# Ledger of designs, part 30: designed miniproteins, single chains, continued (4)

Each design is a single chain, and the fold is of that chain. pLDDT is the mean over its residues in the fold that is shown.

## One batch from the design tools (miniprotein)

Design m13093
Fold by ESMFold2-Fast:
Order: structure tokens, then sequence, then C-alpha cells
Structure m13093 (fold): chain A 96 residues (1-96)
């Protein structure tokens, strides 16, 4: 569906942006715990932006099924992005 395509494209875009921000903060010597907090805040901000973009039209149309689908997809995206951050931090900890 168009929603599935948009969510997948946005997920890949956000992962690349997270990778770039992580590399920049690591290069600047930011502590890993602070990097985690900053990236989690970034994820929450981006999910809120997407919720506004995707949910507002569905709410105005009264499309309850689409509202539920958007909510479920955004919840899964949030978890996947946070898992990606956890993986980046675990790799950095192994490097010392």
Amino acid sequence: SELDKKIEEKLEELKKEIDALFAEMKAQGVPLEEIRERLNKFIEAKISELEYELLTPATEAGDIELQLEVGERLSKMREELKKHVDQLLAEAEKEG
C-alpha cells in the first residue's frame, strides 16, 4: 500500500540520519549514554512529526481503520529505530 511504502522509505531515511548523527557525536567524543538519550529524543520528535503528517488526514476523513493502522505502524517504527540505536551503541562499546 501507499502507507506501507511511505513508512518503509521513512524508516530507511531515519536510520541513515541516525547513523550520521551517531558518527558525528562519536567523533566529537560525546559519551555513549548521552548519545543514546539524544538519539531517543530525535526518534520521539520524528515519530511525532510523522504522526501529525499521517494521522491528521485520517482523523479529518473519519477513517478509524486507517487511524489504527497508522498508530500500529508508527509504534513498530519507533521500536525498530530504538533497536537500531541499541545496536550502534553495542558496536561502539565493543570497540572500546
Scores: mean pLDDT 85

Design m13094
Fold by ESMFold2-Fast:
Structure m13094 (fold): chain A 70 residues (1-70)
Amino acid sequence: SKEERLAELRARAEQLKNDPKLPADVVASIERSVAELERLLKEGADDFTVNLWLIVAEGELLVAERILEK
């Protein structure tokens, strides 16, 4: 479900925000994308809009995870 995907993204963001190697602006961007997704789901936004923000949030998390691999 969308709620399960949001919970997964939120858990990943929580793990990343505590890593001292991540720049503060990267963490802030991820937190903003997750917060926007939570707002959209709470307001009953359409599937297209929710799926776009799921892709955005997941993409930002993947970039942050890749930074930590370096």
Scores: mean pLDDT 81

Design m13095
Fold by ESMFold2-Fast:
Structure m13095 (fold): chain A 80 residues (1-80)
Amino acid sequence: GSMDQAADAALRAGDRVIDQAPLSPSQRRQMRRQARQAVDSIRNGDYGSALRIFRDMVDRFGDIGLRVNRAIQDAITDAL
């Protein structure tokens, strides 16, 4: 469905930013996990959980977290 396409696009967009960012392997793994959790929350209509996860990513990873969050949100908006 449209939401499934949006979720797939969001995960690909997030992964592109994560792969290009100066992160350790453990930081990449954690950020990919959080990105997936945020997208799953959005897919389920739990925007509050998604917002908390996005905030935690920014608090933990700074500008890289913000770029991943924006890439995910832009991809969802563009796919819908």
Scores: mean pLDDT 86

Design m13096
Fold by ESMFold2-Fast:
Structure m13096 (fold): chain A 66 residues (1-66)
Amino acid sequence: MTAEDKAKQAVIKAWRALQEGNEEEALKYFKEADELDPERQLGRGFAQALIDAGYKSKALEEAAKL
């Protein structure tokens, strides 16, 4: 399993957590994915995903860290 494969799995886990309403777990997995494959700029993507899912306050907090 490459770093890219691990990042992809982390994103899948993040989306599952988000669908289950577990915002904290979703953010943890999105950060893990960004650390494993920073070239994909996943940090920008997860901030937008949180806004779209209705977690606007957490999305703004994560965007400030980028």
Scores: mean pLDDT 67

Design m13097
Fold by ESMFold2-Fast:
Structure m13097 (fold): chain A 94 residues (1-94)
Amino acid sequence: SAVDERIASLRAQAERFLDHLAETYTPEEVAEEVLRWLRAFYRIAKERYSPEETVRLLRALRDVVEEHFKKYGFPEELRQRLLAELDRLIAEAE
C-alpha cells in the first residue's frame, strides 16, 4: 500500500539520519537533534496524514530509534527519553 511505501521510505531516511548523527556527534547531542527532528516531523505529519497513518509512521520511527540506539551502545537513559517522547506523540496523534 501507499502507507507501507511511506513507512519504508521514512525508515530508510531515519536510519541514514541516525547513522550520520552517531558518527558525527556525542550521544547527548544526537538525542537532542533527534528530539528536534521528531517534533518537526510530527507537526508536518499531523497536518498531512490521517491520525491512523501518523500513528503508524511514529511507531515505525520508534522501532528505528530503539534498534539504532542499542546498536550504537548509547546510554539507556537517552534511549528511554526518546522513546518516552515518541510514546507521548503517538498518544497525542490517537
Scores: mean pLDDT 86

Design m13098
Fold by ESMFold2-Fast:
Structure m13098 (fold): chain A 68 residues (1-68)
Amino acid sequence: SLEDLTPFELLGLATEAISKGDVEKALEIARVAYERGDLETAQRIARSILEVAPDNEEARKLLEELEK
């Protein structure tokens, strides 16, 4: 499961999802990183989502939460 992966593996899977246009999967991976306390990984994924989908409300809200 995603919860058993390293931060590096999560980032790799999120990058693959984004390259395939699967923003929903990338967001799921970012949330797993966030819930595990891998805040830097979650932030990197959220920013990558916003580079391809700048109007994505969920990624924007996640990034706002990470910047508190």
Scores: mean pLDDT 84

Design m13099
Fold by ESMFold2-Fast:
Structure m13099 (fold): chain A 62 residues (1-62)
Amino acid sequence: MKYTATAKVDLTAGRPDELTLEKGDKLLITEKLPDGFWKATSLKTGETGLVPEELLEDIEEL
């Protein structure tokens, strides 16, 4: 199941597998992982990577 979400804050990737985001960026959530990170695609850049779930808002099921 896929979701959309919005970044609450600016986030600079700390690792190559993480996304860099600006506050208000829209994401497609492709996988919810059990460790508090979700796999997402930035709708702005098309990049894929991990994002902390606590930094996301407006989570909607597709």
Scores: mean pLDDT 81

Design m13100
Fold by ESMFold2-Fast:
Structure m13100 (fold): chain A 65 residues (1-65)
Amino acid sequence: SVDELLEEAERKAEQLPPRMRRVVEEALENLRWLKEHGNYSEEELREWLEALLRWIDRQLAELAA
């Protein structure tokens, strides 16, 4: 669900450096606003969150290397 993806992104963002974490936090604030105000479908929000999570996972993998 969108809520589960939002929670996962927040959890993973805590592992990012402060600069990258801020970018994710701002993106999540915007996504929550869009969800609440009906500017995006749930399916579109899910696809966007999945793209954000792929980016986060890539950053975390690079940091772990």
Scores: mean pLDDT 82

Design m13101
Fold by ESMFold2-Fast:
Structure m13101 (fold): chain A 67 residues (1-67)
Amino acid sequence: NAKKNLIDILDKLEAYARAHADPETAEELVQRIRDLKEKLEKGELSTEQANDEIHRLAEEVAERAAR
């Protein structure tokens, strides 16, 4: 189930952001992760589009959590 796998990745990104970023940055990143999850669950994104967006978001989370 590709959609479930992508949602699981987003849940892990949310946990990572909360654990490693400062509270203000974590809240911003978590909101963006939740927005992407909602779009994926509503079928507003294809699996391919969601995978691309998750990849970009993961890079941004890693970059901003290091700050």
Scores: mean pLDDT 81

Design m13102
Fold by ESMFold2-Fast:
Structure m13102 (fold): chain A 62 residues (1-62)
Amino acid sequence: DKAYEYLNKGIEAYHNKDYETAAKYFEEALKLDPKNKRARAGLALAYEKLGDLEKAAKVRAE
């Protein structure tokens, strides 16, 4: 499952504090599985760590 692979890569990048890479993987996971709550939460958290508070808020509002 490609969505699951991207989700796991995003989580790994986030734990390594590579928030830009984490956001990219979570975006790809959400593109393949738009209802993936964990990918959505991860993306919002990655954006918050990058200082993109507006993007984080938009992701959480969906």
Scores: mean pLDDT 86

Design m13103
Fold by ESMFold2-Fast:
Structure m13103 (fold): chain A 100 residues (1-100)
Amino acid sequence: SAGEAALIRGDYETAVKLYEEYLAKNPDDAQAWRNLGLAYYNLGKYEEAAKAFEKALALDPEDAVAQTNLAFAYKKLGKEEKAEEYFKKAEEIAGALPPA
């Protein structure tokens, strides 16, 4: 998609715009919410990133990538207990240890 192409080239502001326009018409696309969260995270917009990842997880609760990304967003926001909670959830699904 055009949004994915923007993410791949590091054009995060364009990615946000394209995913917001897409999600207005397709609000139940969990992968698009995760990609919007990634774009916000790379822009340093951690609160917006966390909200987008939370929407992705509401649609796909077992997305270990979205859980890990949400944990990193919470860590950036200083929400250490929430970050640990989501790292543990991602570890249970993927069998991966949290990053050191």
Scores: mean pLDDT 86

Design m13104
Fold by ESMFold2-Fast:
Structure m13104 (fold): chain A 60 residues (1-60)
Amino acid sequence: SVEEEVERVLKELEEAIKRLTDAADIATLQGIKRMLEETTDPQEKLRLIRAARNLLAELS
């Protein structure tokens, strides 16, 4: 489900934030995490999941 994917991505974001040292990268991931936690629209959730995964791939 979308909700299960949101939960998985939120955990991945939290783990990445713990590893990062760059303040701008941390702020970017925290921003997406917050938007994912606050949004109720399924289409916006899918958009944010894709954005988060793309950023996580670039920062890994």
Scores: mean pLDDT 84

Design m13105
Fold by ESMFold2-Fast:
Structure m13105 (fold): chain A 71 residues (1-71)
Amino acid sequence: EEKEKLEKEIKELMKELLEKESELGLARIKLGVAKLIGDKELEEEAEKKIKELEKEVKKLEEELKKLKEKL
C-alpha cells in the first residue's frame, strides 16, 4: 500500500471530521439559544441535527483510527 495514498485519505477524513465537529458545535449553540428564547421548532431542529452529526463524527473517527493503524 502506498504511504502517500494513506496520508491523503487521513487528511481528507480529518478535514471532514473538523467540518462535522464545527457543525456540531454550531448546532449545540443553536440548541442553547432556542432553549433560552423558548423556540420549540428551533430546539427540535437543533436536536435532530446534533444526533445526525454525532453519528457522522463517530463514523469518521472510527474510519480515521483504522487508517492511522495502517500507517
Scores: mean pLDDT 83

Design m13106
Fold by ESMFold2-Fast:
Structure m13106 (fold): chain A 62 residues (1-62)
Amino acid sequence: SGELQKLLAKKKQEQDQQAFQDTLQAILDTLKRVKGQKVTDELKDKLEELVKKHFEELKKNE
């Protein structure tokens, strides 16, 4: 059942992407609140990379 396997993989990818976006947004909202209105692009890029790395580590431990 190749079609079922593709659907499950797609759902998992969508869930992982949503969790990544939610985590990144929460971090950015917290930083915006603490640091004021501006977060630097360099800091934003570094945080995005750290969050991506965290989710990749979680996938390896499955």
Scores: mean pLDDT 72

Design m13107
Fold by ESMFold2-Fast:
Structure m13107 (fold): chain A 116 residues (1-116)
Amino acid sequence: MDRALVSEAVSRSVGAEILYIEGRGDEAIALLEELIERYRDVSPRATAVALASLGYVYYRQGKYEEAIKLAEEALALDPDLSFAWLVLSKAYEKQGDKEKAEEYRKKAEELEKKKA
């Protein structure tokens, strides 16, 4: 069951990214917030995917502090979610914290290599 929910969260997060690219950022955020509520008490891993995806949308909007908080919340639920480490790395890079950006980038790369 959990694996199916994680796959659904990934697919719907891709849908939210498409909405964001189309200039429908408010709809993308609303979709991701709905996914977080849907999965909150059902699948920590699916919730982490939706949180990290929302963090990435905020990162793209220049809301780096919000992106960091969402990525940290995602990692509290799933510390093996490489995408959340990548969001954290990118947001810290934009804030000028190069040491944290590199540390979290390496963590994301290590996790992706283990997933193969």
Scores: mean pLDDT 85

Design m13108
Fold by ESMFold2-Fast:
Structure m13108 (fold): chain A 60 residues (1-60)
Amino acid sequence: GLEEAKSELEELLPDAVEFLATELGADPLSAESSLKENIEKELSEGKGKDAVDLLKTMLS
């Protein structure tokens, strides 16, 4: 459900921020803010599962 997707996204967020900072040279604070905004948007649109799958793909 949405709560499960939110929990998974919160667990993946630190690794996604580190990936963007280390691999793409993004500022960690800016990367975290942008990811949080995009995650909140996708969760509100019922796309939480798609967001989880995308982050897992990026981190694999």
Scores: mean pLDDT 76

Design m13109
Fold by ESMFold2-Fast:
Structure m13109 (fold): chain A 63 residues (1-63)
Amino acid sequence: GERVRVTIVGDGAGIRSDGSILGPGTVIEGELLGVTSDGVLRVRDLATGQVVYLGLSSVEVSG
């Protein structure tokens, strides 16, 4: 998959597949898995192997 760098911005949050929450300022180096019709970005965190769910309006993405 495509490698992306995702930064959680503003008051945004990310949710890992185990239910743990990531707050603003978190940077994720990951593999882009897809985007849902509801605007949820799915990224596999390369450091942990976990899938992180992120709102498109609450993140900055570079690849």
Scores: mean pLDDT 80

Design m13110
Fold by ESMFold2-Fast:
Structure m13110 (fold): chain A 60 residues (1-60)
Amino acid sequence: PVSKEDVLVVLGQKGPLSVKELSELLGASQSTVSHILSALEEKGLVVKDPATGKYTLVQA
């Protein structure tokens, strides 16, 4: 199982990451990671770069 906290920690450590990169690092499905990222983006904790499709933390 992967949590929202796991996604935030990995983004903080590795910088901008795609859904695929996060799924591989966390050992989770891309659909699970995408769902978590959508929830985090709604909360303003992460943002997606439209040019690269990668996600980053809103704050360090």
Scores: mean pLDDT 80

Design m13111
Fold by ESMFold2-Fast:
Structure m13111 (fold): chain A 74 residues (1-74)
Amino acid sequence: SEELIKEMEKLVKEAEELVKKGDYEKALEVLKKFAELGRELVEDPNLTEEQLERLKELTKRAQEIGAKVYEMMK
């Protein structure tokens, strides 16, 4: 679970960097992988309170990145 959360942190940072570079297509691919890992994590009954808070913050950031990508691709 910790390894998956760290991978999700990496994916959020990668997507944010891709958006800054204008690479919206790759940013969306990274966000899709983030969503896949998130679905796997919600089935983990052993997540700590700290890990759940980190997951919530990462999900919020990913949603904000996705919204920005859709705005820029109009």
Scores: mean pLDDT 81

Design m13112
Fold by ESMFold2-Fast:
Structure m13112 (fold): chain A 87 residues (1-87)
Amino acid sequence: SEEEAAKRAEEAARAAREAAKLYKEYKAKGDSPKNVAKAVGAALAAIGSAVEAQLAAKRAPESERAKEGAKEAEKALKEAGLKSKIE
């Protein structure tokens, strides 16, 4: 259903934004092994959630809400520098 896909995209986008924020916070705290491990974990979570948002948008191509979610997730990764470091 388009409504379910839109909600999944919105939830995934929110998760991507939160994980990207945590990645930035851990990087700002320094390069200790603990902070590096937390930053890597947050980066992987942000990427995975952004992929889920994009997949949800592809499953509901007529849902503007799902497309907005995918765009917000991509924006969060780009602002955190994750997309440019992975691509």
Scores: mean pLDDT 80

Design m13113
Fold by ESMFold2-Fast:
Structure m13113 (fold): chain A 78 residues (1-78)
Amino acid sequence: SSLQEELKKLGEELRKKIEEERKRMEKMSKLILDEAVGGAYELGGAALLSSDPSAREEAERLREEGRRIEEEGRREAE
C-alpha cells in the first residue's frame, strides 16, 4: 500500500510538471508571436515609406502599432 501511495504521488508530481511546462510554453510562444507580429508591422511601415514617401503618416501608424504589440508582449512576459 505504501508503494501504491508513492506511485500515486509520482503521478501527481508529473501532472504538475506537465502543467508548469504548458504554462511556460504558452508564455514563450506568446512572447515570440508578439515580437514577430510587432516586427512585421514595423517592417511593413518601413517598406511602405520606401515605396511611397507620401505614405509617411500610414507608415508611422504601422510602426506605432508594432511598437504597442511588442510592449504588450513584454508586459505579459513579466
Scores: mean pLDDT 80

Design m13114
Fold by ESMFold2-Fast:
Structure m13114 (fold): chain A 60 residues (1-60)
Amino acid sequence: DRVAPLVEQLKSADLNVRLAAARELGRLGDPRAVEPLRALTSSEDLEVAIVAVEALDGIA
């Protein structure tokens, strides 16, 4: 399952890894990613929060 490793990468200390994981989850469109991405919309890092919102918009 590709979703579980990407959700784990959302917790990475590396900003680039977190951004890439959020974008990939949005592209996959798996509803299991909705709750992890929603949590990131309140992230301390504004760039991560913005990408999480964009990824959620991609999940249909």
Scores: mean pLDDT 79

Design m13115
Fold by ESMFold2-Fast:
Formats: structure tokens, sequence, C-alpha cells
Structure m13115 (fold): chain A 56 residues (1-56)
């Protein structure tokens, strides 16, 4: 799931709701994975949007 969440957000900015719908999982599951990836520096939040934050 982590790879699928990261891939989805890397293709375009998405809300947690949109990622949950796209992957067929609960918003709670996506929120947890997004929080983990943000802590790892792989994603960031811009308002309601989740965007890729891969270091160059």
Amino acid sequence: LKELVLRAASNRPLTVEEIARLLGVSKATVQRIVDELVAEGKLRREGDLVVAAEPL
C-alpha cells in the first residue's frame, strides 16, 4: 500500500479522499500511510493536497 500511495501522489497532487477512492481502501488507512511517508520526507501536504516531496 505504501508504494501505491506514493505512486498515486507522485503522478499528481491528490487529496486523502481521492487516494482512498483510487486504491479502494479506507481514508483512515490512507491517512496513516500519508503520515508515515510525510515523516520519512517522501510526501508533503499542501492544504488538503498530498504531493510528492522526493529529494533531488
Scores: mean pLDDT 77

Design m13116
Fold by ESMFold2-Fast:
Structure m13116 (fold): chain A 91 residues (1-91)
Amino acid sequence: SLLLEAGLTLADMIVYLAIRAAKKGNVDEAIELAKLSLKTVERLREEGGLQETFDKAIELLKKAIDALKSGNVEEAIKYLEQARDLLAEAA
């Protein structure tokens, strides 16, 4: 559906921006972007389809947020990249 395709594209873009912010050391911005991507993926999950993929992406985004909050930026970037890969495969 157009809404699913648009939502997946948006989620991918937000995760990409979160990765960029994290790599620049803008941890607070990376946290807010990761939270925004999490909310976007949670909404897509409620619309139906790809449930297992969205559940895995949600878990990775939550782990990324926790890692950013704990100052483990390198680990957070890995989780964000893994979430992005899953969302790209779902598109």
Scores: mean pLDDT 87

Design m13117
Fold by ESMFold2-Fast:
Structure m13117 (fold): chain A 55 residues (1-55)
Amino acid sequence: GSFKPLTPEQRQGVLDGIVARLKTASPEVQEKILAEAEKGFSPEDLAELRRRLAA
């Protein structure tokens, strides 16, 4: 089709990039990144981010 939804692979890449940024950030910067993610991500995607950050 003329457009395509994100593949699971592409979605994982985006989440991995955010998690890598979170793991290297200060607690204050982590809170800002998570607050911005809450505006653009579903509750399920936020749960996945937090799960990966904890792992």
Scores: mean pLDDT 73

Design m13118
Fold by ESMFold2-Fast:
Structure m13118 (fold): chain A 69 residues (1-69)
Amino acid sequence: MNHKELLEMIDKALNGELSKEELDKVIFQALLLLRSGKKPEELSDEERKKVLEEARKKIEEILKKQKEG
């Protein structure tokens, strides 16, 4: 999943537009991006939301740097 695709999926997840299966896949990709080493099933619903918000911020920073370079 590329950074733009992951960002779009994170926005859908935060809006509650994803199924549980799709949400778990997005959280897994977010955890990989954040290098957390945790599994989606180890997270509470609050921790899942926090992971999605942190991954979104990191992707926005990556995309901003690409525009500046």
Scores: mean pLDDT 78

Design m13119
Fold by ESMFold2-Fast:
Structure m13119 (fold): chain A 89 residues (1-89)
Amino acid sequence: MTEEQFDIEVEAALIIIGASVTLLAAKKIKNPEYRKKVIELANKAIDLATQASEAARQGDLETARQLVDEAKRYLKEANEILEKAIKED
């Protein structure tokens, strides 16, 4: 494993952990529309981070970096909606 592959796999793992925590927190959302959106975005982040780890393992570092960056955007959106939903509950 190269250092860059290792860095991407660590970032992907941290996104998966973060999104998993977001999914647990989504259970506190009373509004069904916000709850559904947070779950969809967090699951998308996990899927993309998992794909990024696989791409990195195959040596496709450019694709892996792009997928990690996309996963981070989905997780950020999920957390922003989660914070709004909890505040409005």
Scores: mean pLDDT 87

Design m13120
Fold by ESMFold2-Fast:
Structure m13120 (fold): chain A 100 residues (1-100)
Amino acid sequence: SRERLEAESLLVFALIQTHLALKAAERGDYDTAIEHAKLALQTVKRALEIATDPEVRRLLEEAQKNLEKAIEAMEKGDAKTAIEYLQRARDLLFEALRRL
């Protein structure tokens, strides 16, 4: 119960940060997008430390990978690739939240 509430809080925060990163990337503000994506990534890593459900863990590991690839794409100026990875990360985080 308490662990589930903590995981839910972390996933909601990661979703908000991923959404803010996506909106910043869409307007070409890559510095802001990278900051939000890094906050989402750190939050996903924290959620992985407390998540026990194997399916939730798998979704979070995939979200982590997509956030890392989005950050790399933004650092290289590849807006299209970054937006695609941010969208995938958002969808994975939403599914993880739904499974809690």
Scores: mean pLDDT 90

Design m13121
Fold by ESMFold2-Fast:
Structure m13121 (fold): chain A 65 residues (1-65)
Amino acid sequence: PRKVAVVAGEDEERARRLAEELKRTRGADDYVVLTGKSEEEALEEAERIREETGADVGVYGVGEL
């Protein structure tokens, strides 16, 4: 199945850097960066992507890794 990472954080630059690292280390196919969104909003976006595409979706917060 396709792997998608949803990365949430207040700092767009930091979130993008984390997404790039996750692509290299975990082999995700796509990334979605959510700047200024809460963890709950990130989880809602991940569920939407899963329902619409059938992808394996992981949620990551800047500073949680």
Scores: mean pLDDT 73

Design m13122
Fold by ESMFold2-Fast:
Structure m13122 (fold): chain A 75 residues (1-75)
Amino acid sequence: MELGELVKRAGEAAKRALEAAKKDPKSKEYADKALEYASKASQAAFNGDIEEAKKYAEKAEEYAKKAEEIAKKSQ
C-alpha cells in the first residue's frame, strides 16, 4: 500500500468521525481520537515511516467506526 493511500484513508476516517461528532456530541471522544491518529499517520508518512503510518491509519479507522456507530443510534 502506498503512503499516499494510507494518509488518504486516515484523513477520510477522521472526516467521517468529525461528521459523526457534529451529529451526536457523544461521538466527540472517538472523533478526537480518530483525528489524533490521522495526524500521527500523516506525520509518520511525511517521515517515510510506512509501518507507523499504517498502524496509525488503522487506529484512526477503528475510532472513526466507533464514532459512526454512536451517531447512528441518535437518528
Scores: mean pLDDT 81

Design m13123
Fold by ESMFold2-Fast:
Structure m13123 (fold): chain A 80 residues (1-80)
Amino acid sequence: MKPLTEEQRERILEAAIIAAATAYLSGNDPEKAARVAVRTVAEKLGIELSDEEIDQIVKEALKRFEENPDAALAEARARS
């Protein structure tokens, strides 16, 4: 297994942030939505992630959403 490329990681992370923001706007669980997005995008990219790697990306996505909610919410609204 080759390590996850920075570009692939950023694509997965972006999807997780948008999913968390979308869940927040709809009154759903942001962590659950981010986790689903990480798995879905990784599968589409043909990437195998461990549960630990998924947890790390979800945690980072939630942190980035909390640190800059306006940008994530604007993107989520555009994709809604």
Scores: mean pLDDT 79

Design m13126
Fold by ESMFold2-Fast:
Order: sequence, then structure tokens, then C-alpha cells
Structure m13126 (fold): chain A 93 residues (1-93)
Amino acid sequence: MSLEELLARLENLIARIREALAQKADEETVEALAAALRHLLGELRRRLPELAEELDALLKEVEEARKLSPEEALRTLLRVAERALALLREAAA
């Protein structure tokens, strides 16, 4: 997966998380979005090993979000995804 493709997929995932928050999505939807975010963070970690510590911290936040209510989990996933997007844009500059 290219960095441009990762950027586009991350932006699309952020839009999906925002929609899930608006729709008060269930735990199954939250788990699907968390799995998608974990996959993208793993790809970013492989492409940008210099950001491994920051990406590992974000991966930990995604795992910890699984213990939260669906709404709080989605808010955590949104913050993590936005942080990952900021890191990717900074690295691409």
C-alpha cells in the first residue's frame, strides 16, 4: 500500500467514524472501525519505522478503547485517526 493510498484510506476512515458517531453505532460497528484503524496503523508503522513509538502508542489507545462504551470508543478512535493523519502529513512534507 502506497503512502498516498494510506492517506486516502485514513481520511475515509475518519469520515466513517464521524458518521458512526452521528448514527450512535453499535459495538459491532465500533469493532469493525477499530480493526480497520489497527490495520492502517500497522501499515503506517511498516512504512514509517521512525514513527514506531508514536504509532505503537496509538495502537495501544485503540486496544484500550475496546473497554469503553461505543460512543466513547468512537471518540477515541476519531482522536487516534486524526493524530495518525497529522503524523502522516508531517512525515510526507
Scores: mean pLDDT 84

Design m13127
Fold by ESMFold2-Fast:
Structure m13127 (fold): chain A 93 residues (1-93)
Amino acid sequence: MKEFVEKARQALDEGKYDEAIKYAGEALKVDPNNVEAHVELMRIYVKRGEPEKALELYKLLDKKTKDHYEVLIQAYRMLGEEEKAKEAEKELK
């Protein structure tokens, strides 16, 4: 398993958002297209109450996966964007 991505997940689970961002950022320095690191950054922003930053990160991604859509749905719901959340849910079905 990628060391930095695992450390980011652990820090997020412990509520250590600044550490989680640092570890996810280190993973992206090694591989800028690391899907798992981008997903973790989106989760961190959502957990910090910054869903707009998760949406901005999502728009910059070359590749989008099921995990990205799950976090995107959470971000839209936090912003009260129910119709956009429902459209994102259709991508998972």
Scores: mean pLDDT 78

Design m13128
Fold by ESMFold2-Fast:
Parts: C-alpha cells; structure tokens; sequence
Structure m13128 (fold): chain A 99 residues (1-99)
C-alpha cells in the first residue's frame, strides 16, 4: 500500500541517517524530501520510489560525492518542471550507473 511504502522509506531514511556523517545526512535529507514530493504528486510511483530509496541509502554511504551529484540533478529537474515519473526515471538510471 502507499502507507506501507512511505513507512518503509521513512524507516530506511531514519536508520541510514543515524549512521551517516552530517554532510552525508544533509544530502540524504534533501533526497528523501524530494522523493516524498514525487510520491505525493504520483502515488502510483510509491513502489519504485521505495526501491530507489534502498539504492540511494547505499550510494550515500559508499560514494557520497556521486550521491550529491544525483541529488543536485534531481533538484534541477524539479526546477525545470519535469514530471514526477521523468524525474524518478532519471534518478533510477543514475543510481543504477553509480552502483
């Protein structure tokens, strides 16, 4: 369900944030907020957003610099008015390429 997907994303965020440096946590905070905004605009994307959150948590830990680049790109796509689906597809592609 949407509620279960959001609850799982929140748990992933909280568990990861507790183990990250302040700099890594700031990037993850930004990413998590944008991902929630996508799901709020298009709830059908919730299952894909959850899988993307799992990958984002791993990259935030293993390659913080690359993760920061992806977060900055995600913010740029939102500013350009790209659809939730287009933003999520680009973010997924970049995470898959980085992992």
Amino acid sequence: SLEEAIAEMRKLYRDAAAQLTPEQRAALDRFYGLLLKIVEEDPSLAPEALEIMKKAVELARTDPEKFQEIVDEMERLFAEGKSPREILEEVKKRLDEAL
Scores: mean pLDDT 86

